Designed miniproteins, single chains, continued (4). Designs and how they scored, part 17

Each design is a single chain, and the fold is of that chain. pLDDT is the mean over its residues in the fold that is shown.

## One batch from the design tools (miniprotein)

Design m12562
Fold by ESMFold2-Fast:
Structure m12562 (fold): chain A 83 residues (1-83)
Amino acid sequence: VEEKLKELIEKAIEEAEKLAKEEKMEVMDSNGNVLARADGSEEEVKKFIELTKKKIEELVKGLEEKFAKAPEEEQKHALAVLE
């Protein structure tokens, strides 16, 4: 189950990067300040990728902990939603 979650997250990262570029997505802080843009300069795009990857790594750790504690039926349902 954990291996499938990691594979889905890697695939989601690739799709999210493509979608973010097309939709001109931005990463913002809790105060609404734009930290990085998917459609900005090369440096802004690189920063966007770094921040997005960092957030996804934090999300993965949180999901792994919740997945380990969740009933098997909920784990299967969550994987189906992420696909």
Scores: mean pLDDT 63

Design m12563
Fold by ESMFold2-Fast:
Structure m12563 (fold): chain A 67 residues (1-67)
Amino acid sequence: VSELEKQIEQVLKEQKEKFQELLERYKKAEEQGDMEEVRRVAIEMFVLLVDSSGRIFELEAQKRKLL
């Protein structure tokens, strides 16, 4: 249980760091009027959220199945 909780915490930490990097890229692209880069970064943010949420969901499901 504690091991799975640490894995969830690690995924959340990595997600937060990655998301902040993408937000900075988004702001710079918007300031430059580069709509293609804005769209690309927005897609990357969406993929990150979906992937991270899926991983967390699987880890939580495993925790619930243990005992």
Scores: mean pLDDT 80

Design m12564
Fold by ESMFold2-Fast:
Structure m12564 (fold): chain A 56 residues (1-56)
Amino acid sequence: MLSPSTQKLIDSLDLSEEERERILSEPKTAPPHLHYTVRALLAIGVELDRRLEQER
């Protein structure tokens, strides 16, 4: 699951439900129209949550 900071970041970006789902499954598919820094923050947040979930 997402950390609170990552959840806030995604919510602040006003992403569509589909875009949010895609980023959660494949962070590398973050929308290219977003500023590169924002995309990096999103990818880092999602990957951090993925590592947290990586307990299997």
Scores: mean pLDDT 62

Design m12565
Fold by ESMFold2-Fast:
Structure m12565 (fold): chain A 58 residues (1-58)
Amino acid sequence: GSRVISRTDAEAAMMAFGFSLEEAREKLQGRKTVSLTELAEIAGVSQQAVSEAIDRYG
């Protein structure tokens, strides 16, 4: 199924990828949720890397 990621989990994952909290929030554009695919594209990483970061830090 499509994985839906909360803003807090998305922020945590992006910070794990080396983004600041400010950069993460700006790139997420105030979205309440993002898909796994959207977050991977925004962060410039694989969907697998996003999934692993969310499982570890979300």
Scores: mean pLDDT 79

Design m12566
Fold by ESMFold2-Fast:
Structure m12566 (fold): chain A 86 residues (1-86)
Amino acid sequence: GEEEKQEVLKEADELIKEAKELIERAKEKGLEDLAKLAEKIREEIEELREKLEKGEISAEEARRRLEELEGLLDIVRGLLDILTGE
């Protein structure tokens, strides 16, 4: 119901924040390709959030797509950690 929708919206907001932090880290390290990839993932999360807020997508479908985008952010983070020695 509405509670599940609000939980997924909150999860999306947290991932948007994480994506923004990864974009900043990548830019600070001169890793422009990783910054661009993280920016594209952030845009997809924001689009998903807006569709969910407007009721254009179910909470269940939004959660599945959000999990996929979270996986992509984890790959970006892993690449940043390898390239920066973190």
Scores: mean pLDDT 88

Design m12567
Fold by ESMFold2-Fast:
Structure m12567 (fold): chain A 79 residues (1-79)
Amino acid sequence: SSKGAVALAKRMVETAERKLREGKETGNEGDLQSAILSAKTAIEYAKLAEQDPNASEEGRKLIEEAERVLKEAKEELEK
């Protein structure tokens, strides 16, 4: 369901943000890679949610949040 997709996307965004924070603080490449994978997964679920008119606004916001984390995590790995 779209509600399930939203819940999964939200959880994966939270995981990605936490792993990005940890990776930035410690320089741990594994945490940064985990942030990238979680953000990519969040984008997939958020896109499914966006296709449902009842969840499209929340889906769009989650895509934006996940894409921000993905970009930042990739930039940190290139350092």
Scores: mean pLDDT 87

Design m12568
Fold by ESMFold2-Fast:
Formats: structure tokens, sequence, C-alpha cells
Structure m12568 (fold): chain A 79 residues (1-79)
């Protein structure tokens, strides 16, 4: 559990950093890796799925602040 949360946090930080750098493609790839981790660990609930979808929308909009909020929500759901 702790290892999965650490990895989710690392991927989320990389996604936010990518948005701040203007690299939407990299941000979306990191969000896809977060979704995969949730699915592989039985944590992909409807709440997590919605948070992942909103994170993608924030990344596509270049909204790093909104993306960071959804990353925190995903980590809270997974904890």
Amino acid sequence: MEEILEKLGELGKKAVDAVNAGDTKAALEYIDEMEKLLKENGLYTPEAAKAIEEARKAAEAGDAEKLERYVKQIMHIAS
C-alpha cells in the first residue's frame, strides 16, 4: 500500500511539473500510468475514475493548480 501511494505521488508530481513546463503529452502519459496503477491494485473505484478524468481535463487545459487538487484527491481515495 505505502509503495503504491509513493508511486502515485511521484507520478502526480511529474504530471504537474509537465503541465508547468507546457508538456501536455507527458502530463497525460503520467496520468495514464496513475490510472494503470489504480487498476492493477484494485483501487480503480468510480470516484478514482472520475478524479482521473478530471485530472486529464485539467492537464489538457494547462491548469496545474486544478491538476494538483485532483492528484491529491486520487491519493486520498487510494489511501
Scores: mean pLDDT 86

Design m12569
Fold by ESMFold2-Fast:
Structure m12569 (fold): chain A 99 residues (1-99)
Amino acid sequence: SSAAEGLARLAASARAARAGDERREAMRTLLIGVLSGDEELIEEGVERAVELGVDREALEEAIERMKKDREEALKDPALRALLEAALRSLREAEAHLPE
């Protein structure tokens, strides 16, 4: 399950990062956008990450791989359930601010 492994690595990177709140927020926005298929959120996350010093070319390559992995995961009921669980977890992390 390469798609599930890819999503887990990105979620782990977002969680493990003690690199500052802005970078963590940008990565979380990107992950939510990719996992939900929201192109507007993906663009928002890319711009924020690039402003924080992330390489645009490497980031765009990673996003394209993740989009492909998501499309494959959606064809498998077990992987789709994992993707939905990951998305819920990421949205809960974003929503832990009072609003």
Scores: mean pLDDT 73

Design m12570
Fold by ESMFold2-Fast:
Structure m12570 (fold): chain A 94 residues (1-94)
Amino acid sequence: SHMLKEFYERVKPFLTPSQLEELKKIIEQLENTDDVSERAKLVEQMITLVKEAMKQLPPSKQEQLRQIMDEFMDHFTEELLAQQRALRAAAKAG
């Protein structure tokens, strides 16, 4: 997904090398899975990683990273809502 690559490039200056490598792995897993539950788990891991990175930054960079997160949050929310919809559909079918 072009969106995930754009997100990676936008957050790259705010992450440590180890955090950036972990983010890259999460994005690669997202690009290679269509499983709704796995995608939601990976999105939650990605959000958690970036929030933890934010705590380590000076206030000006925290604001910049928060603005980037806000820009992409609608896309991440769609992935989480897709899992909730699938779980509700499965519950009604069973």
Scores: mean pLDDT 82

Design m12571
Fold by ESMFold2-Fast:
Structure m12571 (fold): chain A 75 residues (1-75)
Amino acid sequence: SLEEKAREAVEKAKEALKTKPSYTVGVPAASEEEARELIELIEREAKEAGLEVTDKRIVDLGHGRYLAVVTLKWE
């Protein structure tokens, strides 16, 4: 589910942020709408985890493939 993908992205960021000042994660999406929903879910999960979203974007890879890209750091 999109919620599981968002949780996995935030957990990966938490692990990386133990040793890094910021972390950028890219999550595959099947549409631009799904990528937008993923960014919103990642922002929600990040806030609950004590993380801040510093950058967000959607990357169109072509042929119906997208990436939801979010940069995270500790608040």
Scores: mean pLDDT 88

Design m12572
Fold by ESMFold2-Fast:
Structure m12572 (fold): chain A 61 residues (1-61)
Amino acid sequence: KPVVDMTPAAQEAAVKLAQMGATEGISDAVHKAYFELGAKTAEEVYKAALEILTEEGALTL
């Protein structure tokens, strides 16, 4: 299902990542999670994008 930007799942995941202090790279991480890793729900996108941002040092847990 080809959807680009503003999917409910991607948008919800992006909001959660911003609340955790991520200021940059959210859109790229969310797109990678959704299109490359096959995440379809907000929870799946959030978990995959969180892992990407943590590995890049944009978020420290």
Scores: mean pLDDT 69

Design m12573
Fold by ESMFold2-Fast:
Parts: C-alpha cells; sequence; structure tokens
Structure m12573 (fold): chain A 65 residues (1-65)
C-alpha cells in the first residue's frame, strides 16, 4: 500500500516521471539488497526487472482506474 503513491500521482503522458520512478526502484533495490559487487550480474537483472515492472504498471494504470 505504501508504494501506491507512485501510481496515484503518475501521469502516463509524463516521460520524465517514468524516468524518476525507474531511478527510485533502482535505489530501492540497492537499499533492500546491500550492494554486493560480486553480484553485479544479478543486480543488472534486478534493475531490468524493475524497469519492466514500471512499464507494466504504466500500461495497467492507463486502462485500470
Amino acid sequence: TTHGVLLASDDPSSVDRELELLALLEEYQNVKAPRPDDDAEKLAEARELAQRRQEGLRIREVTVP
């Protein structure tokens, strides 16, 4: 429920907003998972997954109220 603020204020026509959301998710992943330099490959996959989730949320909120 706490992360609902991203959807509540996000405008589908605002590309700049989307970029900030991607950056926030990336920082969130780094904060939740302490940065192990040895897991650089896993971290890259997590970043891409977070970006895809952001695209999914954006598409969903365009049609879902």
Scores: mean pLDDT 52

Design m12574
Fold by ESMFold2-Fast:
Parts: structure tokens; C-alpha cells; sequence
Structure m12574 (fold): chain A 88 residues (1-88)
């Protein structure tokens, strides 16, 4: 579905670190069927920060819709794409 529109509350085409963190946390808790421990929460924040750092070409701590697509939907086109690293 259009997850970006759900995260982008401002409609300005940006996803903040907090917005991304909340989204990923909800998904992880759903998968684990339980709340995160303090350690897992801290690690998740590091993962989110690294993801933004990797895809944030501006250095403003935000992702645009295309950067978010690569983060969330990289695997949805597995029919044609390779999941391995190609220099993202």
C-alpha cells in the first residue's frame, strides 16, 4: 500500500527520523508479537539512523519518497531485481 502517504503527515514529501522510527518499531513489534526490550529499542534507533544516513543525500535527517521506496520496497520487485548490494 502507499505507506509513504501514511507517514508523511505534512504532505511535503519528507519523512522524519521519528516518523520512520515509529513505523519500523510498529512492524517489528508486530512480527515479534511483543514489545521491544530497552536494548532492542536502542538498536532499532541505531538502525533507523543508519538507514536515514545511507539514503539521506541532503544531510538534513529526512528522506524523500524515492529514498523511502528503496528502503521499504526494495524487495517487492524481486521478479526483476537482485536483492544483493549493487552500490545503492
Amino acid sequence: MNIFAELDKDGDGYIDEDELYEFVKKQVEKIRNRPLTPEEDARLREIVKKAIEKYDKNGDGKLDQFELFELLFGTERDAVRIELDRGV
Scores: mean pLDDT 61

Design m12575
Fold by ESMFold2-Fast:
Structure m12575 (fold): chain A 98 residues (1-98)
Amino acid sequence: SVEEARKIAEETRAILAEIRALLDANADLIDPRTLSVYLARLTVIESEVDFAEMLIEKYEEGKASEKTLENAIQSLKTALAQAKDLLAEVKALIEQAK
């Protein structure tokens, strides 16, 4: 459903915001090359969420099929999993840098 898709997108964006805040707060503790890699990974997941939300908007406007909505939900579930994995990796990275 559109409601399910929006909830997953909101949860994913909240996790991405937490990751960005952690990277910003601990930038001085992280090797610059490693920091760049994590920021790039974060940006990729953000772009995936943005694209999925665009597909959801097209569906609500009657410009996309039910299959497009299902694909968008699946992409959001993948993005959520990637965001959770990235958060765990960033937390571990920061602890190792202390």
Scores: mean pLDDT 88

Design m12576
Fold by ESMFold2-Fast:
Structure m12576 (fold): chain A 74 residues (1-74)
Amino acid sequence: MTDDELADKIYEKLGGKFPKSVILEYLRVRRELKAQNPFEEVSLEQIREELEKRGIHLPLSSISEITRVYNELS
């Protein structure tokens, strides 16, 4: 499954609550964090901090919601 296909599924399951561009950036951030340390659990705080550095300001509750849907589809 491509990042674009996964982002479309997450976008649909969240009812369009977050723009597809934000979901794509979430997926990129998650992948990059996992690549830096494959044995490390990617925390919601790490995702929030990295998204903030990229100009995307989401509360932990929003990141948690996206992560829940991601885990259901993974």
Scores: mean pLDDT 82

Design m12577
Fold by ESMFold2-Fast:
Structure m12577 (fold): chain A 76 residues (1-76)
Amino acid sequence: KEVIKEVEAEGPYLKAKFKITGVGDGKFEVEGEFEDYVFKQKTKSSGTIEAESLEEAVEALEKLLKEMLEAVEKLV
């Protein structure tokens, strides 16, 4: 069964979004979208993560988003 969940975080300089799709066998496809608010540049990436559940995948990506926003804030 395919399940799609979005995790999003926004700071003053960056908006980051991950879309999560379950593909079975403890694997989740993740599409990342990043928008730079200074130059309005958009970047996309994709990958696969392993987690026992969609909930664990969401928690891991929410932690990553928080770390990314904090890192960007430290650079500007």
Scores: mean pLDDT 74

Design m12578
Fold by ESMFold2-Fast:
Structure m12578 (fold): chain A 117 residues (1-117)
Amino acid sequence: EVPRVEIPESWSLEEILERLREALRRLAEKLAEQHPELEIDAEAAADYAVELLRHFIETLKLSKEEIRKFAEALLTLIQQYLAGKISEEEFGEKLSELLQALKNKDWKGFEELIKEL
């Protein structure tokens, strides 16, 4: 079993984003190995993903607590995929659901999705 990721409430936004960047880099490395034809630069892909997350945070006006909860869910999902507990297809589906719940500020749907991870 892959343990659920917890982020300390004491962490700054920058510490949360750096933890996410490292997980996204590892995710991009695995995707690059599975899809060599896409010529994925893992470091550049991770940096781009963090910038998209920063834009999402600003656009949705997320609080630090909302960012922390989202980051815990995303990190848990990435860890399950990296551990081979879920397929790439399952990962994509759950990521899409997670992003949709975040965009809609559907925290009940978000908590339900987290329980499935």
Scores: mean pLDDT 80

Design m12579
Fold by ESMFold2-Fast:
Structure m12579 (fold): chain A 107 residues (1-107)
Amino acid sequence: SMETEEAIQEFRARIREIEREMEEIRRKLEELGVPNAEEGVAGRLAVEIGGLVKEYLEKYKDNPELSIAILEEAKRIVEERLAGNPHGEFLIETLEKEIEKLKKELS
């Protein structure tokens, strides 16, 4: 639906803003000589994405198809951006469980 497409586009835009903020934090930490800055920021990114997903699931709780679309898009982004990162892998597992739960409720 148009609502689903618009929600996904808005979600992607909010993720891009989070990514820009995280990259700026990473650069500042590296300039200050903080060890493991990239790993720490990757963990923060996973938490921020998880929080945004939770916000959208609450907003669209009465639209399970849209909620599934948000979860699938979040999973795609995390797989692309946090591949091989333990925080990313944990978030992917959490997202997959929620997708399966919602799909079972629809069937």
Scores: mean pLDDT 87

Design m12580
Fold by ESMFold2-Fast:
Structure m12580 (fold): chain A 70 residues (1-70)
Amino acid sequence: GIVEMLTEPAFRRGVEAGRTEGPEGGRRAGEEVAEEFLARASSPSEETREEVRRLAARAGEEGGRIGAAL
């Protein structure tokens, strides 16, 4: 679904970033995925932009926690 199209790349980049930078690196990677996703979107509302950023940042942070453990 659309949520997985956002959160899956955020999580995967978060794992990679987390290997060296932990959960904070993962969260930042998720934020980057959100900005890339929003750049491709057609006129999203502010509410949608905020939700996208929140979801991707959280997915990236979770990936970062796992990456830090590897």
Scores: mean pLDDT 86

Design m12581
Fold by ESMFold2-Fast:
Structure m12581 (fold): chain A 103 residues (1-103)
Amino acid sequence: MERARAELEERGRRLLAELSEEERAALEANRPLLPEELSLAEGAVLLRVGEALEERREELAKEHGPDNPSPATREESWALLREILRELGLSDEAIAYIESLIR
């Protein structure tokens, strides 16, 4: 678990350096909504995940139409989240750590 936290923190620090001024301001404004255990760097990873998840949902809505927006279930939402986290280059251990924070 400590390895997963260190990986998330390092990835988050790199993402913080890549954030626009607007994205950084949004992350700081949402700090009170993040678990107190999360640093701003870890929060940056979650921000990018949220953006990627929303983009993927928009793509699925366009493909399947407004009557069938996916993911429809909580389980499908978690599967999509895991896919996005893997695409961001996180290990399975880091993904499990993030799931433990949000669940």
Scores: mean pLDDT 64

Design m12582
Fold by ESMFold2-Fast:
Structure m12582 (fold): chain A 79 residues (1-79)
Amino acid sequence: MKIVVTLKFADKNNNFVKEETFVFTDDPEEQQKALEKLIELLQEALDEGWYLYDIEIEGDPEKAKEFEKQLKETLESVE
């Protein structure tokens, strides 16, 4: 199973800053590494004052929903 997540960030003036793509495969180690990188990027975006203006998820819809839920719970727990 494969999920591709693409995140796009902009600054407060709506200028495009960064686009990153993460691939989650059937390999648990690769999934964990991709998730850690994603969390690091979100933390950097918060620190820099960037906002997430677009998110694209391709792949299994159930896995995409589970991933979104885990991501929200992780972000809420960082403080």
Scores: mean pLDDT 72

Design m12583
Fold by ESMFold2-Fast:
Structure m12583 (fold): chain A 60 residues (1-60)
Amino acid sequence: PPITPQELADALYERGLITKEEAERLKSLPTPAQAALEAVKIVGTDAVREVAEELHRRRG
């Protein structure tokens, strides 16, 4: 299953890459794709990719 907006936002926040306000904004987005695009605007493509890969690895 795709990474949820909540999972992505929490992971970026835990890494210190975004603020709590930015994390809550990402969680309010209705789809994983929209959350990923918004996250890229804040932290860039490479950071979002690395976090997404880590989250996928944690799922097995």
Scores: mean pLDDT 80

Design m12584
Fold by ESMFold2-Fast:
Structure m12584 (fold): chain A 75 residues (1-75)
Amino acid sequence: MELSEEEREKREEAIRAGERAYEEALAKGLPFNEALKVAMEAVEKKGRELGLSPSLIAAAATATALRLIGDELDR
């Protein structure tokens, strides 16, 4: 599956939005499960705003979830 440069940049921007939302949620005192939900919703919202296809939004959300779960497990 080949991504165009534009699609790659948009996907990464959506992932970044999710990571930022996760950090903000944790800073507000939300537990991991709630912070993860906020992050996933942020990825989906940003992906839609950027005009990403549903499959690319799903890929970005999955990548975000795996990164955040991995970070939590490394504690």
Scores: mean pLDDT 80

Design m12585
Fold by ESMFold2-Fast:
Structure m12585 (fold): chain A 72 residues (1-72)
Amino acid sequence: DELEARAREGVRLMKEGLEMIKTAKTIDDITRGIGRVLRGIGLLYEVALTGPEGAELASRLAKEAGLPASFA
């Protein structure tokens, strides 16, 4: 399922970005972390905007990953 794969990629990018921000020692690390978070959010929004099923899928995968995000 392309939607599930895209949503999972979005979750992965958000998790990676948040970890980069938490462990950042330079402004470059923070900037890269923010970029990954925003890219992940964009992918989850693409899935959510396909309709109610996509919004539920994006919200569920974000919740399973412990991310502070909702798309419903």
Scores: mean pLDDT 80

Design m12586
Fold by ESMFold2-Fast:
Structure m12586 (fold): chain A 95 residues (1-95)
Amino acid sequence: ASAAIAVGITAYNQGRYDVAIAAFEKAIELAKDDPLMRGLALLFLGRVYYKQGKYDEAIKYYEEAIKLFSQSDTPLAQDLLREAKKYLEEAKKKK
């Protein structure tokens, strides 16, 4: 999952959104047993859709990521939950 996320981030930074989407979808598939990694991949997938102006899709993926991060009380999960909520608010403001 980690390698797929890295590929997705690189593609996203290059504006290669279709490649980024495919990479993050693969990361979600590989992280089936890792809720935090799956949530992180969903969060990045939402960011790609946000960048494309697809705010409804971005909101959907941010809400899925928030649900996964909310299942853990670790500092990392709380940091990711806070970040995901900021992105959700930003995307809702654009609608």
Scores: mean pLDDT 84

Design m12587
Fold by ESMFold2-Fast:
Structure m12587 (fold): chain A 69 residues (1-69)
Amino acid sequence: MMVSCTFAREGLAYLQQQGLDKLNCDVTLTPGEANDVNLLSSRGIEALGAQQYCEALVYFQRAVELCEA
């Protein structure tokens, strides 16, 4: 859990540094995805690697929300 939280925050910080945190992203997460930090962090990295910055942003933001709750 902690490793996934650290990774999600690092990914979100990277996107913020690139100015990609202000993208108009209309990505909806399923309830299963929205409650799994490990899945969200993994999907965020996959999306980032594929240069799907909107998907990466949404996944990392949700993962951070779960970590902060």
Scores: mean pLDDT 75

Design m12588
Fold by ESMFold2-Fast:
Structure m12588 (fold): chain A 84 residues (1-84)
Amino acid sequence: RPIDEETIQALREILASFPTAEAAATYLHHALLGAEKGNDENLIEALLRIASEQSEAVKRALARIVRADEELSEELKARLLAAL
């Protein structure tokens, strides 16, 4: 089942509420870890879309966090870095 637009909009609002780019990037990283562990491809695609729409500061922070991460699959890391 695709993630609905209401859920995507709620995620955008949550990300906009964070006080720093680092905090927003950390939230996205944890959400992606949870989605991958849950094998929820529709949520992964929604999170990748939302990540691609973030500010350059959030994208740079997320790219740094993801490159240092040892829990995400190499495939999802490559997909995420390509979306940023």
Scores: mean pLDDT 83

Design m12589
Fold by ESMFold2-Fast:
Structure m12589 (fold): chain A 63 residues (1-63)
Amino acid sequence: EVERYRKMAEQVRKDRDEAVRLLTEKGRAGTPEQAAAYAKSKAVAEENTSLLAGILEKRAAEL
């Protein structure tokens, strides 16, 4: 039922959290321009993860 969508949302968050963590680590070692680019990539990944998880949770609620 709704459980499947919630599990999918949680898995998406876990996968993206790992990618975001790697981008954060890479941003530490670079130039200020590289750090800014990695920070933007991180923000986009976090935004997309939140949006996708929200969509999946809303679909679960509609079931």
Scores: mean pLDDT 69

Design m12590
Fold by ESMFold2-Fast:
Structure m12590 (fold): chain A 78 residues (1-78)
Amino acid sequence: SDEEIARNAAILAATLPHAASRAFLEAAHRELGDDPATAPPGPYVDSLLRIFGFNPEDPRSPAEREALRRALDVVLGR
């Protein structure tokens, strides 16, 4: 769910030992662009999808990218 992904993104930013910085989340947001369902694969989005337990190569990936984009909008304050 969007709420679940937003929560996971916030936990990632706040608690990961490698400090998932705002810059990393902003890079993922840029990779998703205006149409996240058709966005080409990118290293930041792929990393976030894997951390949330999603396979970037899965046919469901477009819906997961859309959910991630909405979560990033919330976390980044748009």
Scores: mean pLDDT 67

Design m12591
Fold by ESMFold2-Fast:
Structure m12591 (fold): chain A 87 residues (1-87)
Amino acid sequence: ELSEEQKEKVVKVLKELFPEVPEEEIRGILDGTSPVTPENAFLAPLAELLASYVKLNGKIDPKALALAEGHGVPKETIEEGLKLLEK
């Protein structure tokens, strides 16, 4: 389980990467309360990757990475997200 601070960091990073997506939708995807659509299906695996990175103190979970890539998240987007979590 993420601390409130860790959860806010993940939400902030996702808002920075995807300013077109409402914060309520991002939070709902993290909480499992928002409906998954083809347009937002990538958010859950990307959020899981970012959350695992925080929990593992800067280590990439290969399974979470493979899921995010499998949902069409570009490598550059993943790298930028991980970089934003460090600051």
Scores: mean pLDDT 77

Design m12592
Fold by ESMFold2-Fast:
Structure m12592 (fold): chain A 85 residues (1-85)
Amino acid sequence: DEIVELALKLAYYKSLEIASPKDSEAYAKAKKEAEELRAKLEELASPEQLAIAEELVALEEKATKEGATPEDQERIKALRKKLEE
């Protein structure tokens, strides 16, 4: 499923962006990859799929920056499964 793959890659690169120093080459690359993946997802996904993907990305970003609560972890799992349906 291309949309699931794009959403997971976007979440991954957004996590790398948050984890990387802002003045690093790693940050610049992660940000660029995330922007390109987001553009592809916006082109290919339905509004419903895009909303699910955006919530997944936001939760993965929060988990990387602040740590995931048990509720956040359960929601991430549910959203991943919903994108695969």
Scores: mean pLDDT 77

Design m12593
Fold by ESMFold2-Fast:
Structure m12593 (fold): chain A 78 residues (1-78)
Amino acid sequence: KQEEIRKEVSEEIAENLRKIGAEFTLDLAMKKLGLKKDEQKKIREIFNKNLTDEVIEEISRLDAEGASAEEIIELVKK
């Protein structure tokens, strides 16, 4: 019933929030490095093309560990 549906929706929301969190972390890293809009667009295109759960998890982990903006950008370019 409604309680089961709420749990499933919560899991999908959590997955979407992790993706949004990774995108936000990447955007902050690019801004901290002072990258121009053109370079930011290129990095975002690479991120979206190579978007996998593994990459999202690694970005989240690096951010949680206080990794540098450069390390986050380098992970995405890989």
Scores: mean pLDDT 73

Design m12594
Fold by ESMFold2-Fast:
Structure m12594 (fold): chain A 70 residues (1-70)
Amino acid sequence: SDLEKAEKLLEEVKKAVKENAPFEEIVKLAQKAFEAALKTIYEGSKEEQEKAKELLKELEKLMEEVEKKL
């Protein structure tokens, strides 16, 4: 499902940030996670939509931390 894809991509973003991956790689993973989460909000069940919204909040916080290191 799109939610499962978003969750897996968020974990990949977290791993990339922890491993100090290039900013370009982190941004590409974050973009894919964002797209999967948005698709879940538009096409998913009510429960999946709530999970996707929480995922987007976590992704936003991670990207703010990454941007501060630039």
Scores: mean pLDDT 82

Design m12595
Fold by ESMFold2-Fast:
Structure m12595 (fold): chain A 74 residues (1-74)
Amino acid sequence: MDLQIFNAIANPVIAKLVEARKTSGKITFEDLVNLAKEALKANGIEASDEQVERQVRKVVDWVKEILGVEVVEA
């Protein structure tokens, strides 16, 4: 289940982080979670808010140093 959620959201979340780096260099964690929820819905994957937030955090932690984008907590 977690790997399926991660695979569905990783590319959209990374793409949004790359976009943020090119514009303001900042993005909110809430914006990334909302984007991930839309990606999961589009793929017919059901996940709890806690599962989505956990997988978004994993993607952010994995790429944040490479992309140099600041992720702001709400």
Scores: mean pLDDT 77

Design m12596
Fold by ESMFold2-Fast:
Structure m12596 (fold): chain A 86 residues (1-86)
Amino acid sequence: MDAAAEAVKRGKKLIEEGNYAKAFAYYQMAHSLGADPKEIGEALLEVGNKLFEKGNYGLAVLAYRQAAELGAEGAEENLRKAEKAI
């Protein structure tokens, strides 16, 4: 059974629940378990955007940084914006 896929599934449910900080943790876990870097990068960019909108700039910076490292398009620009908000 794919533990990485289960972590991604839990992260998606947490986004639906508005718990973006826990969603971030589950996507980090999914990445460490070998989930597709492109999928995790895109998911972390979304989580970073939601954290930024909620005013959690510190976690948004962390999410955008990892998304940028995984090649998510636009993550580097969003990282710069979030760093200015701290």
Scores: mean pLDDT 85

